# Designed miniproteins, single chains, continued (2): the designs that were tried, part 100

Each design is a single chain, and the fold is of that chain. pLDDT is the mean over its residues in the fold that is shown.

## One batch from the design tools (miniprotein)

Design m7467
Fold by ESMFold2-Fast:
Structure m7467 (fold): chain A 96 residues (1-96)
Amino acid sequence: SAPRVGLLPVDGSVERARRWAEEMAADPSIDRAVVVVLLAGDREAAREAGRAAAEILRAAGIEVSFVDLPGARLEDTLSSHPRAREVLARAVAAAL
């Protein structure tokens, strides 16, 4: 089976990003993660949330990469933007 890469979508909520990162860090099957920074709304807050999540994941020994995507929700963005799917797929492939 292929190695498991965690996908962590983050918006402007640092508190949610930290909580989700802690849950991902507790999963022993995940050694690599892509933090997907969703840039609809407060871009500075979204980037701060992404940094906070990455710090938690890296402290747990997880390799972290970042992808910036448009939109407010990951599933909606991937459904509406073929380019977003390509960017995410390349980031996941690079993390493998």
Scores: mean pLDDT 79

Design m7468
Fold by ESMFold2-Fast:
Structure m7468 (fold): chain A 97 residues (1-97)
Amino acid sequence: AEERLRRFVELAERELAKRRPELEELIAKGDLEAYRELYLRALEEAVRRAGRELGIPEEAVEAFLRALLLGLEAAADDAAQAEAEALLEEARRLIAE
């Protein structure tokens, strides 16, 4: 259960790391808007790819992705952080099954 979630996160991180050179170039240029847009797209692609490779249900992948996106947008918003935590718990439960 916990090992399956860990493997999913590790695979998503590995997939996201493939886009690191592009992200670092945007940071070096100071283009924070382009960095944010590329990071969000790369994160979504990485999470979906990891989910497909490990045979994780699409509903669990969607819950996990929504939790991550809410967490990124809502660092200063307690309500959205609580929603992200609830979605992560749901995703963990679905992945563990």
Scores: mean pLDDT 74

Design m7469
Fold by ESMFold2-Fast:
Structure m7469 (fold): chain A 91 residues (1-91)
Amino acid sequence: SKERLFRIYLSAAGYSDEEIEEILKSKEAAERAIEEIKRRIRELEEEREEARRKYEETKDPRYLARMIALELEIALLREALKLLEEKLKEM
């Protein structure tokens, strides 16, 4: 179900079961979670760009691996953000 996916993505994003229940009950908690995830995405995008520059400069495969890991984490957070924004519209 969509609710099960919501819980899975928020749990993967680092939210506890208690925090997820609060988000489900409170528009204000959902809005705070949205802003937190947006901040985390910006920070990870900056780290990804730094890893990209270091890879282009050094050709060290460790920076390529770091960039891929960051891209996957960003993709997960973007999906969590989308689900949160959809849930907020239903509240």
Scores: mean pLDDT 87

Design m7470
Fold by ESMFold2-Fast:
Structure m7470 (fold): chain A 67 residues (1-67)
Amino acid sequence: NEEAKKSLESGLKAAEESGAAAPAATGAWQAIRAGANTKHAKDALEAGLAGDVEKAIEGLRKALEEE
């Protein structure tokens, strides 16, 4: 799913550049809305909402490998 993949890539890049969890949560949520129904995308959203930057980034990377 190209739209989900772009959302994951954008969220991952923004989170890595800023060191903030909010871009990771946003990217994961947009990807899920676009059809990324993987555990890793959901885990990334949950971690991002909890402020866990490292877990959110890891979840986004794994979700990207599944798209």
Scores: mean pLDDT 81

Design m7471
Fold by ESMFold2-Fast:
Structure m7471 (fold): chain A 64 residues (1-64)
Amino acid sequence: MLSVEELVERLKELSRQLGLAAAQGDAAKVAELSAEIREVYAQLEKLDPELAKELREELFLPKV
């Protein structure tokens, strides 16, 4: 996934999967998804830092 559009869609998908894994208590999957989210987010931030900040606010991933 090299385009901004692909990174955005992957981040949203991973965020949704993370929520489901957390609800099911799957700690191993939560850890793996969290690592992938951080990696994808870092790539998106490098390509479009403004959009990355907007998505972080929208997704509210690491706060609670």
Scores: mean pLDDT 75

Design m7472
Fold by ESMFold2-Fast:
Structure m7472 (fold): chain A 80 residues (1-80)
Amino acid sequence: GIKEFIEKLAKEQGRSPKEVIDYIKELLGLPDDASLEELVEAFVDLLAERFGIKEEDKEKILEAMKNGDLEEAKKILESV
C-alpha cells in the first residue's frame, strides 16, 4: 500500500516515514490533514512535471506507489 511505499522511500533517504510525509506536504503545499492518497497523487504530478512523464507512465507510477512498490516506480521513472 501507499504506507509501505512511504516506508521504503524513507528508508532509502535515511529518514522516518513521518519526516518524508511532512516534507512532501510542505514541498507541495498540501494541508496537514491531506490523505496519503492525495499526497502520492500530488507527488506523482510533481515528478511528471519535473521529468516530462506521459499520462500512461504517470498512471503506472501511481499504481506502483499504491502497491508499495518503490523499485517499480523508480524503474518507470528511469525509462522516461
Scores: mean pLDDT 79

Design m7473
Fold by ESMFold2-Fast:
Structure m7473 (fold): chain A 81 residues (1-81)
Amino acid sequence: SLAQSRAAALALVRHERERILALLEEKGAPQEHKDAVEALADRTEARLRAATTDAEIEAVLQEYGREMRALLREAFPDLVL
């Protein structure tokens, strides 16, 4: 159902926010990178709550993934995994 898809997407974004903020803290990242992650997560949660179709939820999550990867590259441009 749409409600289940939305609940799962919100849980995913909240879990990713927590994990990424913990990683940024561990790595000593500047506050502006933490603020950017929190702002992206807040915006994504608002968009997920406003979504009226499964396709809109998918589109929001795809954009979130792209933007989060960009933020992590800016925070750690030379990070070797």
Scores: mean pLDDT 87

Design m7474
Fold by ESMFold2-Fast:
Structure m7474 (fold): chain A 100 residues (1-100)
Amino acid sequence: SSALEELLELVEEALEALREERYDEAIKLISQSMELVRELRDAGLLPAAVADEIIRLLLEAASLVSQAKASTDPEEKARLTEEAIRKLEEVRRLVEEALR
């Protein structure tokens, strides 16, 4: 699905933005990913259970990114960023499985 490929691209761009500490861009890309996941679920292109798990992970990632952005402690910022990256990597894995 071209729409699933678009979702994969958005998630990969969010991962790259987060690795570069571009927190505002990462938040925007995560939000766009959530909107597309809802559209794919409603169109029947993603099973509801998989879509709901992706949305949960994206919401958790968005919360972690917002906390990382607000943190003035370098160690806390790095820890929160790494945790957000792990959530987005799990999203990428689920999207890649849906493309098989």
Scores: mean pLDDT 91

Design m7475
Fold by ESMFold2-Fast:
Structure m7475 (fold): chain A 81 residues (1-81)
Amino acid sequence: SKAATESIHAVLVKVWFASEEQRRRAAEAVNEVTGIKIDVSRFKSGANIVIIGQTKEKLEEALELLRKYASRVEVLKEISL
C-alpha cells in the first residue's frame, strides 16, 4: 500500500555467553532468522548488539533465540519509528 508508513524496528541489547560454544549456537540460531539485520561477528560476552527487524515479530523471534542460547540478555533500548 502506498499509504503504508515505513517503520524501523530496532533493539539495542547487551548479551552474555557462558562459553564459546553457547556464543556459536546463539550466532547460528539468530543468523537463520529471516527479515533481520544483526552482526553476529560482534557476539562476545558483555557486548552491545543492535538488531534491526523488518517487523516487530521478527525482532521478537531474534530476541527469543538470543534468550534461549545466551546466559543473559538485557534490552537497553527499543526503537520503533
Scores: mean pLDDT 79

Design m7476
Fold by ESMFold2-Fast:
Structure m7476 (fold): chain A 78 residues (1-78)
Amino acid sequence: MEISPEASPEIKALAEEYASRAVESPPGLGASVVTGVALRAITLDKISLQDVRDELERLSRVSNRDDVIEAANILAKL
């Protein structure tokens, strides 16, 4: 997975954090972990839901990870 070079340092750190947690998760839990980290970021780091959604969409274009794509779809429904 490649993180967009245009992303802010905070969003890059969050993407690295969720990617690390997703790798450590059993198969099928990756989407839940990614969604949980995104919601935590919105609540604690003053990052808007739209900013997280945009970065996950960007990551899904460069990543082949199903959990990233699923997280972007979950956030799109909110």
Scores: mean pLDDT 54

Design m7477
Fold by ESMFold2-Fast:
Structure m7477 (fold): chain A 77 residues (1-77)
Amino acid sequence: LDLPQEVLDLLSKGRSLEGQGLRYLAQGKYEEAAKKYQEASDYYRQAAELEPDPDDKQALLENSDLLKKLSDDAKAK
């Protein structure tokens, strides 16, 4: 799949932050988890803005929305 390098870089950062959020969640560090999920959501949204394929763009936006929900859920504990 020929994704722009900028999209790949943003996805790499988003995935790393998502993993950090999951680790904090597993440790009961909900505030830290929420921050990492929010950062990951922002990176997936930026990747979606640069994605030329509409189906791939929709998938990235759905992932961004899911991560935002996970951030909000973590803030609520």
Scores: mean pLDDT 83

Design m7478
Fold by ESMFold2-Fast:
Structure m7478 (fold): chain A 65 residues (1-65)
Amino acid sequence: MEEEKFLEDLRKGIEEATGAKVEVELKDDTLYVRLYGASEDQKVKAEIIAGLWGIEMGKKVEVID
């Protein structure tokens, strides 16, 4: 339950910070963050936010276009 809430909060946080359409998926030990039509700057912001979340939750992070 808390993991699902953290994922939802993360998705909203990245979307709010970047303005890009964002999907997040947790698979095994890896968080996948998919950005749609994002600029390089938006991707970097998403990587920072998702990376911090990954450290807090003990998960690996991969950002995908």
Scores: mean pLDDT 78

Design m7479
Fold by ESMFold2-Fast:
Structure m7479 (fold): chain A 59 residues (1-59)
Amino acid sequence: MAAELAEKFGLSPEQAAAIVTAFENGALSDDAAARVVARALGLEPEVVLKAVEWLKSKA
């Protein structure tokens, strides 16, 4: 999961792992939560939102 996400979105392994962990724990269930995670990782909110949609398509 995390390695595939990193390759698809050009993320570091740490950024991808953080997004996957937050998604699996339900911490990315809304747009506001995705924006908070994006700020913490130094990413644009749109990148995290697209990553979440991709993860949903794999689940």
Scores: mean pLDDT 80

Design m7480
Fold by ESMFold2-Fast:
Order: structure tokens, then sequence, then C-alpha cells
Structure m7480 (fold): chain A 65 residues (1-65)
């Protein structure tokens, strides 16, 4: 049910934020928690900013849900 989904999302957000904080603290890499919906499913991921060939892009580090 919806309550169980919310709890899983909260846990995923917490773990994602912990990873993002560690990447920034340990490696100085700007990392962010991204939340999106794909095909009706909520996805929580950690993304980092990378520059390739002079273009700024976001790379997925890990996916939690």
Amino acid sequence: HMEEKVKRLEEALKRAQELADRLETENGIPARVGVSEVDGDTIVAVVKEVTENGHRTWEIVDRFV
C-alpha cells in the first residue's frame, strides 16, 4: 500500500543523500539526489556532474529504487 511505498522512498532518499554527502566530502565531487518517475515508478538515484568534451552532463552513480 501507499504507506509502505512512502517508507521505502524515505529510506532510499536517506541512503542516496548519505552517498551524495560522502562523494562530496571524500572526493569533492558535486553530487545530488535525483527523484524522477519513469513508467509510473518513482526512481531515486545519485547523480554527479561531469564535464566531457566541454559539455556539462549528469552521470548516474547509483540507483536506490
Scores: mean pLDDT 75

Design m7481
Fold by ESMFold2-Fast:
Structure m7481 (fold): chain A 75 residues (1-75)
Amino acid sequence: AKKKLKELLEETKNKLLELISDENEKKELEEGVEDRLIKMLETLEKSKDKAATIKEIEEILKTIIDNVEDLIKEK
């Protein structure tokens, strides 16, 4: 569970960094992703259903990627 979550967050971070061209925006995203990772790991550890929590996190991460892609297409 924990390993899969770390891999998923790393993949998501890398995809977002490829989409962003501004260096300041990249740094802010990296800091935001690290803070979010810590909170997600705490939520997963406290969760009684690890599989359900991972699915919810996957859906949130997909929504974040889609929103960032849409913002970039408008620029």
Scores: mean pLDDT 69

Design m7482
Fold by ESMFold2-Fast:
Structure m7482 (fold): chain A 68 residues (1-68)
Amino acid sequence: AEERAVLEEALKAVEEGKKNGDYQTGVDRAAQLLLEAGLVDEETARAFREMTPEQVIQALRNRLARLA
């Protein structure tokens, strides 16, 4: 339940950042949320910041699909 909620908030942050043209802030916020929840390690969080918004959205969707 908590993992799903964090992934949904992370996905929303990236999608909102992309819509507003502030995609780097969206991706950074998503990575921070995942790191704080213990769902990713520091190395994975850094990798997320190097991805495109589309790649991060797809990765988060794949994680959500496996939980539901």
Scores: mean pLDDT 79

Design m7483
Fold by ESMFold2-Fast:
Structure m7483 (fold): chain A 57 residues (1-57)
Amino acid sequence: SRAARALAGLAGISEREAARILALPDEEAKQALARASGMSVEGAGAAVRAARNLGDS
């Protein structure tokens, strides 16, 4: 999906891993992304929201 591809690029993870993370609720998604990418939980939350917005466009 566009959202998964965008998140993968933003976080430096695979599109497959990004798709798994985006399938989670927002709170779980930001924690999973922070753990997978090494970014802050707040930064991961912003990245998840940005990717979801791109997927809806």
Scores: mean pLDDT 81

Design m7484
Fold by ESMFold2-Fast:
Structure m7484 (fold): chain A 62 residues (1-62)
Amino acid sequence: MVDEAIEILREAGLEEISDTVRAAVKAGVDPVTVLENAARMAEQAGHRETAEKLRELIEKLK
């Protein structure tokens, strides 16, 4: 699931956010929290569709 989020971010050209997600997961941060933060960062970067895909992925995790 986190790997799917990383792929979505990379396909959108958001490598920095993708790298942040990888680092946070390795540090043991809760995956839902990591993806929520990634979705917010993507939206702030103007990638609203990418943010929506990440939020849909979060809902499937719950």
Scores: mean pLDDT 81

Design m7485
Fold by ESMFold2-Fast:
Structure m7485 (fold): chain A 78 residues (1-78)
Amino acid sequence: GLTEEDIKIRDEIQEILEKLLKEGKITPEEVLELSDLIIEYLQTKDEKYLEKIRELLLSRNLPEEAEKIVEYLKKLKE
């Protein structure tokens, strides 16, 4: 299950995704895909999900947002 810290980070990232959606930089389908990948990373801590998140955002030419989201997810420590 997700911890309270996992939920907080997910919600902070969700705000970034909602802003990108509002600006027309990503689609609603891509927001759903990214949200699922974020949840999978939070549950597993498997870096393959970070790579998939980065790949999707880079495909939309969003390298700054890709790095920011990946950094937020990697900051999950004790």
Scores: mean pLDDT 80

Design m7486
Fold by ESMFold2-Fast:
Structure m7486 (fold): chain A 101 residues (1-101)
Amino acid sequence: YQAELDKLLREIREIADGAKPELRTELSIFGEEAYSLAREILDNPNATGDEKKEVLALLRQAVEILKELQASTDPAQRFELADKLDEIFAKIKEIKDRIES
């Protein structure tokens, strides 16, 4: 799964690099924070195989939402997509918190 994590990070960086200037910083910060949390979970010996798969699935969902956010010109849609990204980030954090408990 390290190879899959690295692939997802590359996809996030490519999306951020191609993004409109107004979104580039936000997308880069999200990508770096999500990768950091996911890496900590994947490197944690207390994480189950199911939790590691869940994190990778959440990152893949985030990549799709980032693509939609980059393509969107509707402020209401952008707000909804940003909210969905926050939900994904919260779910990744919940997995980390469970493992650390």
Scores: mean pLDDT 78

Design m7487
Fold by ESMFold2-Fast:
Structure m7487 (fold): chain A 83 residues (1-83)
Amino acid sequence: GDEMMKISEEAQKELDKIASESKSVEELLEKVTERGRELAKAGDLDMALALGSEAFRRLLGSHEGLAHRMLSEIVKAVREAEE
């Protein structure tokens, strides 16, 4: 696979790990937001966005408001890291 497929697979593994450590959807989203911000600060912008997007996809139809907030915070961190 290309590099984008590898990033997607890595994001899925990271999300599965965070999910295993989380007791609620709110805790999951908090941890995903924090990890996305850490990745953005480290310059790993593609991974930060992939993680946020995968988490958003898994929460479609159940926790859309919280999922949108999480993704917005990660996108903001990516934009700040690009400056």
Scores: mean pLDDT 81

Design m7488
Fold by ESMFold2-Fast:
Structure m7488 (fold): chain A 97 residues (1-97)
Amino acid sequence: AAEAVAADPESVAALVDYGFELEREGRLEEAAEAYKRAAEVNPEDAFTLTQLALTLRDLGRYDEAIEYAEKAVELVKDSPAASTIPEAVLDLAKKAK
């Protein structure tokens, strides 16, 4: 994205770090909410969308996990960052209807 007015990078980083801490504690619902907030602040962050998709899958929220996995893959499909998408997220994206 060429937009110079970026989302607050500290908010995104803090929310992602908080999500990781919540996952370590087994608080997957709160982790998913933290990642969703980070994705709302920066919708083009494929890494955040990847973490959200994996957390939603672990919660059994498969339809939502598939949607975010597809979005993450689409964001990086034309860039070298495509190689950083985990196999689990690629598998979720393939299950899209």
Scores: mean pLDDT 75

Design m7489
Fold by ESMFold2-Fast:
Structure m7489 (fold): chain A 70 residues (1-70)
Amino acid sequence: AEEYLDYVIELIDDKKELLLKHLSKEEAIKKLEEYKKYVIDVLREKFPDNPDLIAKVEAYINKKIEEIKK
């Protein structure tokens, strides 16, 4: 689970960089919100009994969205 958390964090960071490289801040935020929903759905399917992992990933994506808003 910890190794998968690190993997998902890396995917989120890569997604943020790609979105900001090609889109406005507003569009990047919108796409990250969509990506958050997708990632959470995948985690619920793969780790249905691990709410802590889901909460950590959601918090991380929210943190990255707030960084863009600044």
Scores: mean pLDDT 81

Design m7490
Fold by ESMFold2-Fast:
Structure m7490 (fold): chain A 97 residues (1-97)
Amino acid sequence: MIVYVGIRKKLEKGTPEEVRQKAEELIREISEKIQKILEETGAKLLDMQFQLLEDGTVVISITAEFKTRSQQENFIEQMKKLAEELGAEVTIKVFEE
């Protein structure tokens, strides 16, 4: 079973330097939390991408593979919780084969 998660967070207005620094810090914090979630849920990471858009939006895209539905469901719950804690928008797509 494969899950795609997209997280989007718009950063507060600031100078280009401040926005870049905040984006780098946010990406670091999210990366650390995602790695812990992947380890705890037994996920196989297939792809992970980070992007800072011109409007100051940070976009994180993750694709992960799971051996069991329980691991998949736990991962989805943890990712939704992370997005809520970050005040971010989350999109989740499940690919059943």
Scores: mean pLDDT 82

Design m7491
Fold by ESMFold2-Fast:
Structure m7491 (fold): chain A 88 residues (1-88)
Amino acid sequence: MKPLVLTFSTDLPADAPPGTTGTMTIKGEGDGNEEQVKAFLDRLAAALGAELTYKIEKEGDTYHVTGTFTAELSGARLTVTLEVTAKE
């Protein structure tokens, strides 16, 4: 079983001052059923201190998760786009 792996991409520089605004894209791929995907997203939301707005669509044996939310990282405000694919 392939673990669910996240890739983070952001337009924020590492030395961005507090109060900077930016974007982040989180892409994920791995194996998991709907329950595992939901549990993973709940953990991600808790870790980011953010409320996740997302949808889950099933196509065959694959779950596609898309969503957008706002998070704060080291004082910066991020608009985050989430794209996760999990195969059952």
Scores: mean pLDDT 75

Design m7492
Fold by ESMFold2-Fast:
Structure m7492 (fold): chain A 55 residues (1-55)
Amino acid sequence: SMEAYEAALAAVREAAPELSEEEQRRAADGAVKTGELLGLDAEGTARVARTMSRP
């Protein structure tokens, strides 16, 4: 969903601003796919994106 993607992309940009725009988009897409598999909403998907981007 676009809403989940936007939330994930914002989270990646905050957690990993050093990544290129392309890398940030790929990370957000991965988080959205993970969220869909787990049945997460936009907030849950953003949380996955932050977790994957930080450590």
Scores: mean pLDDT 80

Design m7493
Fold by ESMFold2-Fast:
Structure m7493 (fold): chain A 72 residues (1-72)
Amino acid sequence: LTDGSPEEAAAHRAAADGTLERAIQAKKEGLPPSVVASLATAAMIHYATAGVLEGKPEEAERLAREGMERVA
């Protein structure tokens, strides 16, 4: 199996954090639920990808769940 680079994992983690912040901001600004859901989903995908690349899928799942709770 192809191992992910630390740089690639870090990039996905940073993208997840930034996208989650955008989702929270979008909800606060009253943007359509579809926009908020799309941003939240993108953040979850980035967290999952980073977790797989880092060999920490459990932590990635926890962070994604906590992030979704903050947006919900």
Scores: mean pLDDT 77

Design m7494
Fold by ESMFold2-Fast:
Structure m7494 (fold): chain A 75 residues (1-75)
Amino acid sequence: YKKEAEEYLKKGDYEKAADYYVKEGERKLSRGDYMEASYAYEKAAELLKDDPEKAKEYLMKSIEASVLYLKSIIE
């Protein structure tokens, strides 16, 4: 998904690029790669900044993944 996101970003298709970053984030989250998931959601939110509701949704998911990462390393 990350490679596909980067290809769409190069083509200027920010909506599809964001969709692939979301898919990468969910894939990383399911594998316990919380920090990588957080980065992917943050990138999706940045690309969707002209859609405040979606940007907020993915920023919240990024924060949640970061919290899961911190819990995993301090326990």
Scores: mean pLDDT 79

Design m7495
Fold by ESMFold2-Fast:
Structure m7495 (fold): chain A 80 residues (1-80)
Amino acid sequence: ADELRRRALEAAARGNRAAAEAGLLERLEELGKTLPAPTTPAELAENAERLAELAAEAGAEEAAEAFREAARALRELAAL
């Protein structure tokens, strides 16, 4: 469980860094305000998938891939 959490956090950190480098930080913050506050790993995964979609739409493929990795780790955690 802790390893999946760590993997998700590391992937999310990579995604945030790549998104900041792509100039997407404000767009991610705006999207974050519209997303529900996650209470479960499954809800966190859904939010990460939304961030990946925004990054992919903006052409920030590195950020999109990292957020997809975070979502996968969170989905695995939710299945435990």
Scores: mean pLDDT 81

Design m7496
Fold by ESMFold2-Fast:
Structure m7496 (fold): chain A 69 residues (1-69)
Amino acid sequence: AAALSLKNAGNEAFNAGDYEGAALRYLEALSLDPTFVLAHNGLIAALKKLGKEAEAAKQRQLGNLALES
């Protein structure tokens, strides 16, 4: 519930063009549920919008690792 609410808050920030705020909310969701695929996808998208391609690629790898566990 809490992780889902944070992911939804991240989506609202992303839709408003607040990609830094979106990334923060997605990170908070992942702190509660590291296997939350939608929060990983949201964070990757927000990082790409911020021009942080290397950070987005690293986050994709971290998400894959969390899901392998």
Scores: mean pLDDT 82

Design m7497
Fold by ESMFold2-Fast:
Structure m7497 (fold): chain A 85 residues (1-85)
Amino acid sequence: DDLAAAEAKIDALAEEAHARAGVDKERVKAVLRFELRLIAEDDAEAKAALQAGLQAIADAVTPDTTDAELLERYYALTKAVEAAK
């Protein structure tokens, strides 16, 4: 199940961001779950690129990172992957 796999990855990234930077796990999950259906519906290359980009976003999270900044980074990632198709 592509959706379940993507959701499990989002959960793992939220746990990692929380452990590393002390951010609110539920807020991180809410932001990163935006467009989960897009990740599940994309082809294999696009899905892999989105998952790698989500990991990079999680790695860059700090206690000062806002939900708006996370959402903007996610939209930029989605647009970049779509443009590369």
Scores: mean pLDDT 68

Design m7498
Fold by ESMFold2-Fast:
Structure m7498 (fold): chain A 68 residues (1-68)
Amino acid sequence: MQMSEEDIETLLAIISSIPNPEAAVIFARWAASQMSVEDVEKLLKAAERLNMPEEIIEVIREVLEEKK
């Protein structure tokens, strides 16, 4: 399933609203694991553009490498 840019930004906003960093990482990993490789690439680029926490960027990158 292909996500829109708006869907990706909304997902990142939800992740950033989670007050527990560990829970945010777990949620980001779960969400990325449900996405296609193309959508995870879009999510990673958006997370880098929005200066998301390094832990979130790393977990998205890890899921992307697992899907290659």
Scores: mean pLDDT 81

Design m7499
Fold by ESMFold2-Fast:
Structure m7499 (fold): chain A 100 residues (1-100)
Amino acid sequence: MDQLLDDLAAAAEAGDVSRAEQLAEQVLQAVRQALEERDYDSVRATIDRLAELSKSSNPLVSALAMRLLLEIADLAREFGDEDLARYAEEKILEILKEDA
């Protein structure tokens, strides 16, 4: 997962929107697999890394990270994991408070 997130940040920083979108889809597929395997620690680690990326000075990196946090919250709810969904939403609220 860390490599996918690093590759996503690098693609976004380079302005390669198409590659960044492809990598974002791969992140979501990896999160879905982790939820199916009940690897909640990997999902939490991904949420933490995305929260950090959302603070990037690069607007594409921060926008993609925020979108992925929202999509992960939705996926966690789809899998019935309200605690993970809430965790992702709490990170989003913290970020929005800092950016205001």
Scores: mean pLDDT 84

Design m7500
Fold by ESMFold2-Fast:
Parts: C-alpha cells; structure tokens; sequence
Structure m7500 (fold): chain A 74 residues (1-74)
C-alpha cells in the first residue's frame, strides 16, 4: 500500500492525478528500498494493467497495488 501511494504521488507531481506510469511505480519501490528486480517487475505489470484499460500504461491506485504484490513475488 505505501509503495502504491508513493507511485501515485509521483504521478501527481507530474500533473497526472490519481495515476502512475510504470516508471513511477519502479521509482517509488526503489526509493522505499526494494531491489531493482522487484521494482522493474512491478513497473512492467503496472504498465500492462494500464494498457489493458486503454490508459496508455497509466495505472490507478488499485492496479499499482496489484503490480507491487506481483513484483514482490517475482
């Protein structure tokens, strides 16, 4: 949850309210002390979820939460 909130916060700072790019997810996880493999896996999955909903890789908070959990298992 903390990682997902931070990723959306990074997106908000870029003017994209309530959404995060895969890069925002990856950066948030790295800033919170996760390894690069976990961060990259979570970022990639967040991008995939955003693409599936037609938002050009932009993931909402719930999708970022799912992506972070996926990355932790990778």
Amino acid sequence: EEAAEKAVELGNKRGIKGLATGGDVQQALIELGYDEKTAASAGAFATALGNMEGRDGLANLEQVKAAVEYGKRA
Scores: mean pLDDT 76

Design m7501
Fold by ESMFold2-Fast:
Structure m7501 (fold): chain A 81 residues (1-81)
Amino acid sequence: SSELIEALEKMIKGVEEMIKRGEPAETIKTAVLSEIRALQEEGLISEEEARELMARIRAAKTGEEILAILKEYLERVKKES
């Protein structure tokens, strides 16, 4: 959906700014995991998609890895829209 694409693009920009500010990966993870939960609660993503995405975010070691995960997910959503 356009709402999901807009939300993911906003999250990506937020992560890029957090990386630029030198925020630790754990701080970035906390912010991103909170946003993914909100997307699930609003019905923009399925429980399964949220679970899989959150697991990947938790496994990431750097802000750059978190960013790559979100960008990959955004491209998948765009192809399925």
Scores: mean pLDDT 88

Design m7502
Fold by ESMFold2-Fast:
Structure m7502 (fold): chain A 74 residues (1-74)
Amino acid sequence: SAAQRRGRLLLEGLLRGLERELARATSVDEVDAIYQAALAYARELARELDLPEEVFQEHVARFRELRDRAVAAI
């Protein structure tokens, strides 16, 4: 659907924004704060655009991968 396409584009934009913010993080606490904010926003987008749970969980897995890599780099 158009809403699902829009949701995927917005989640991809959020993922890129998260990657940039995490690259600047200097502590695990900062990484966690950035990650939780992005996850909360992604959840709100999924709710607002009625995205399938499967689509949301695919993006949550990618957010977690970025978070884990950012922690490993500290």
Scores: mean pLDDT 86

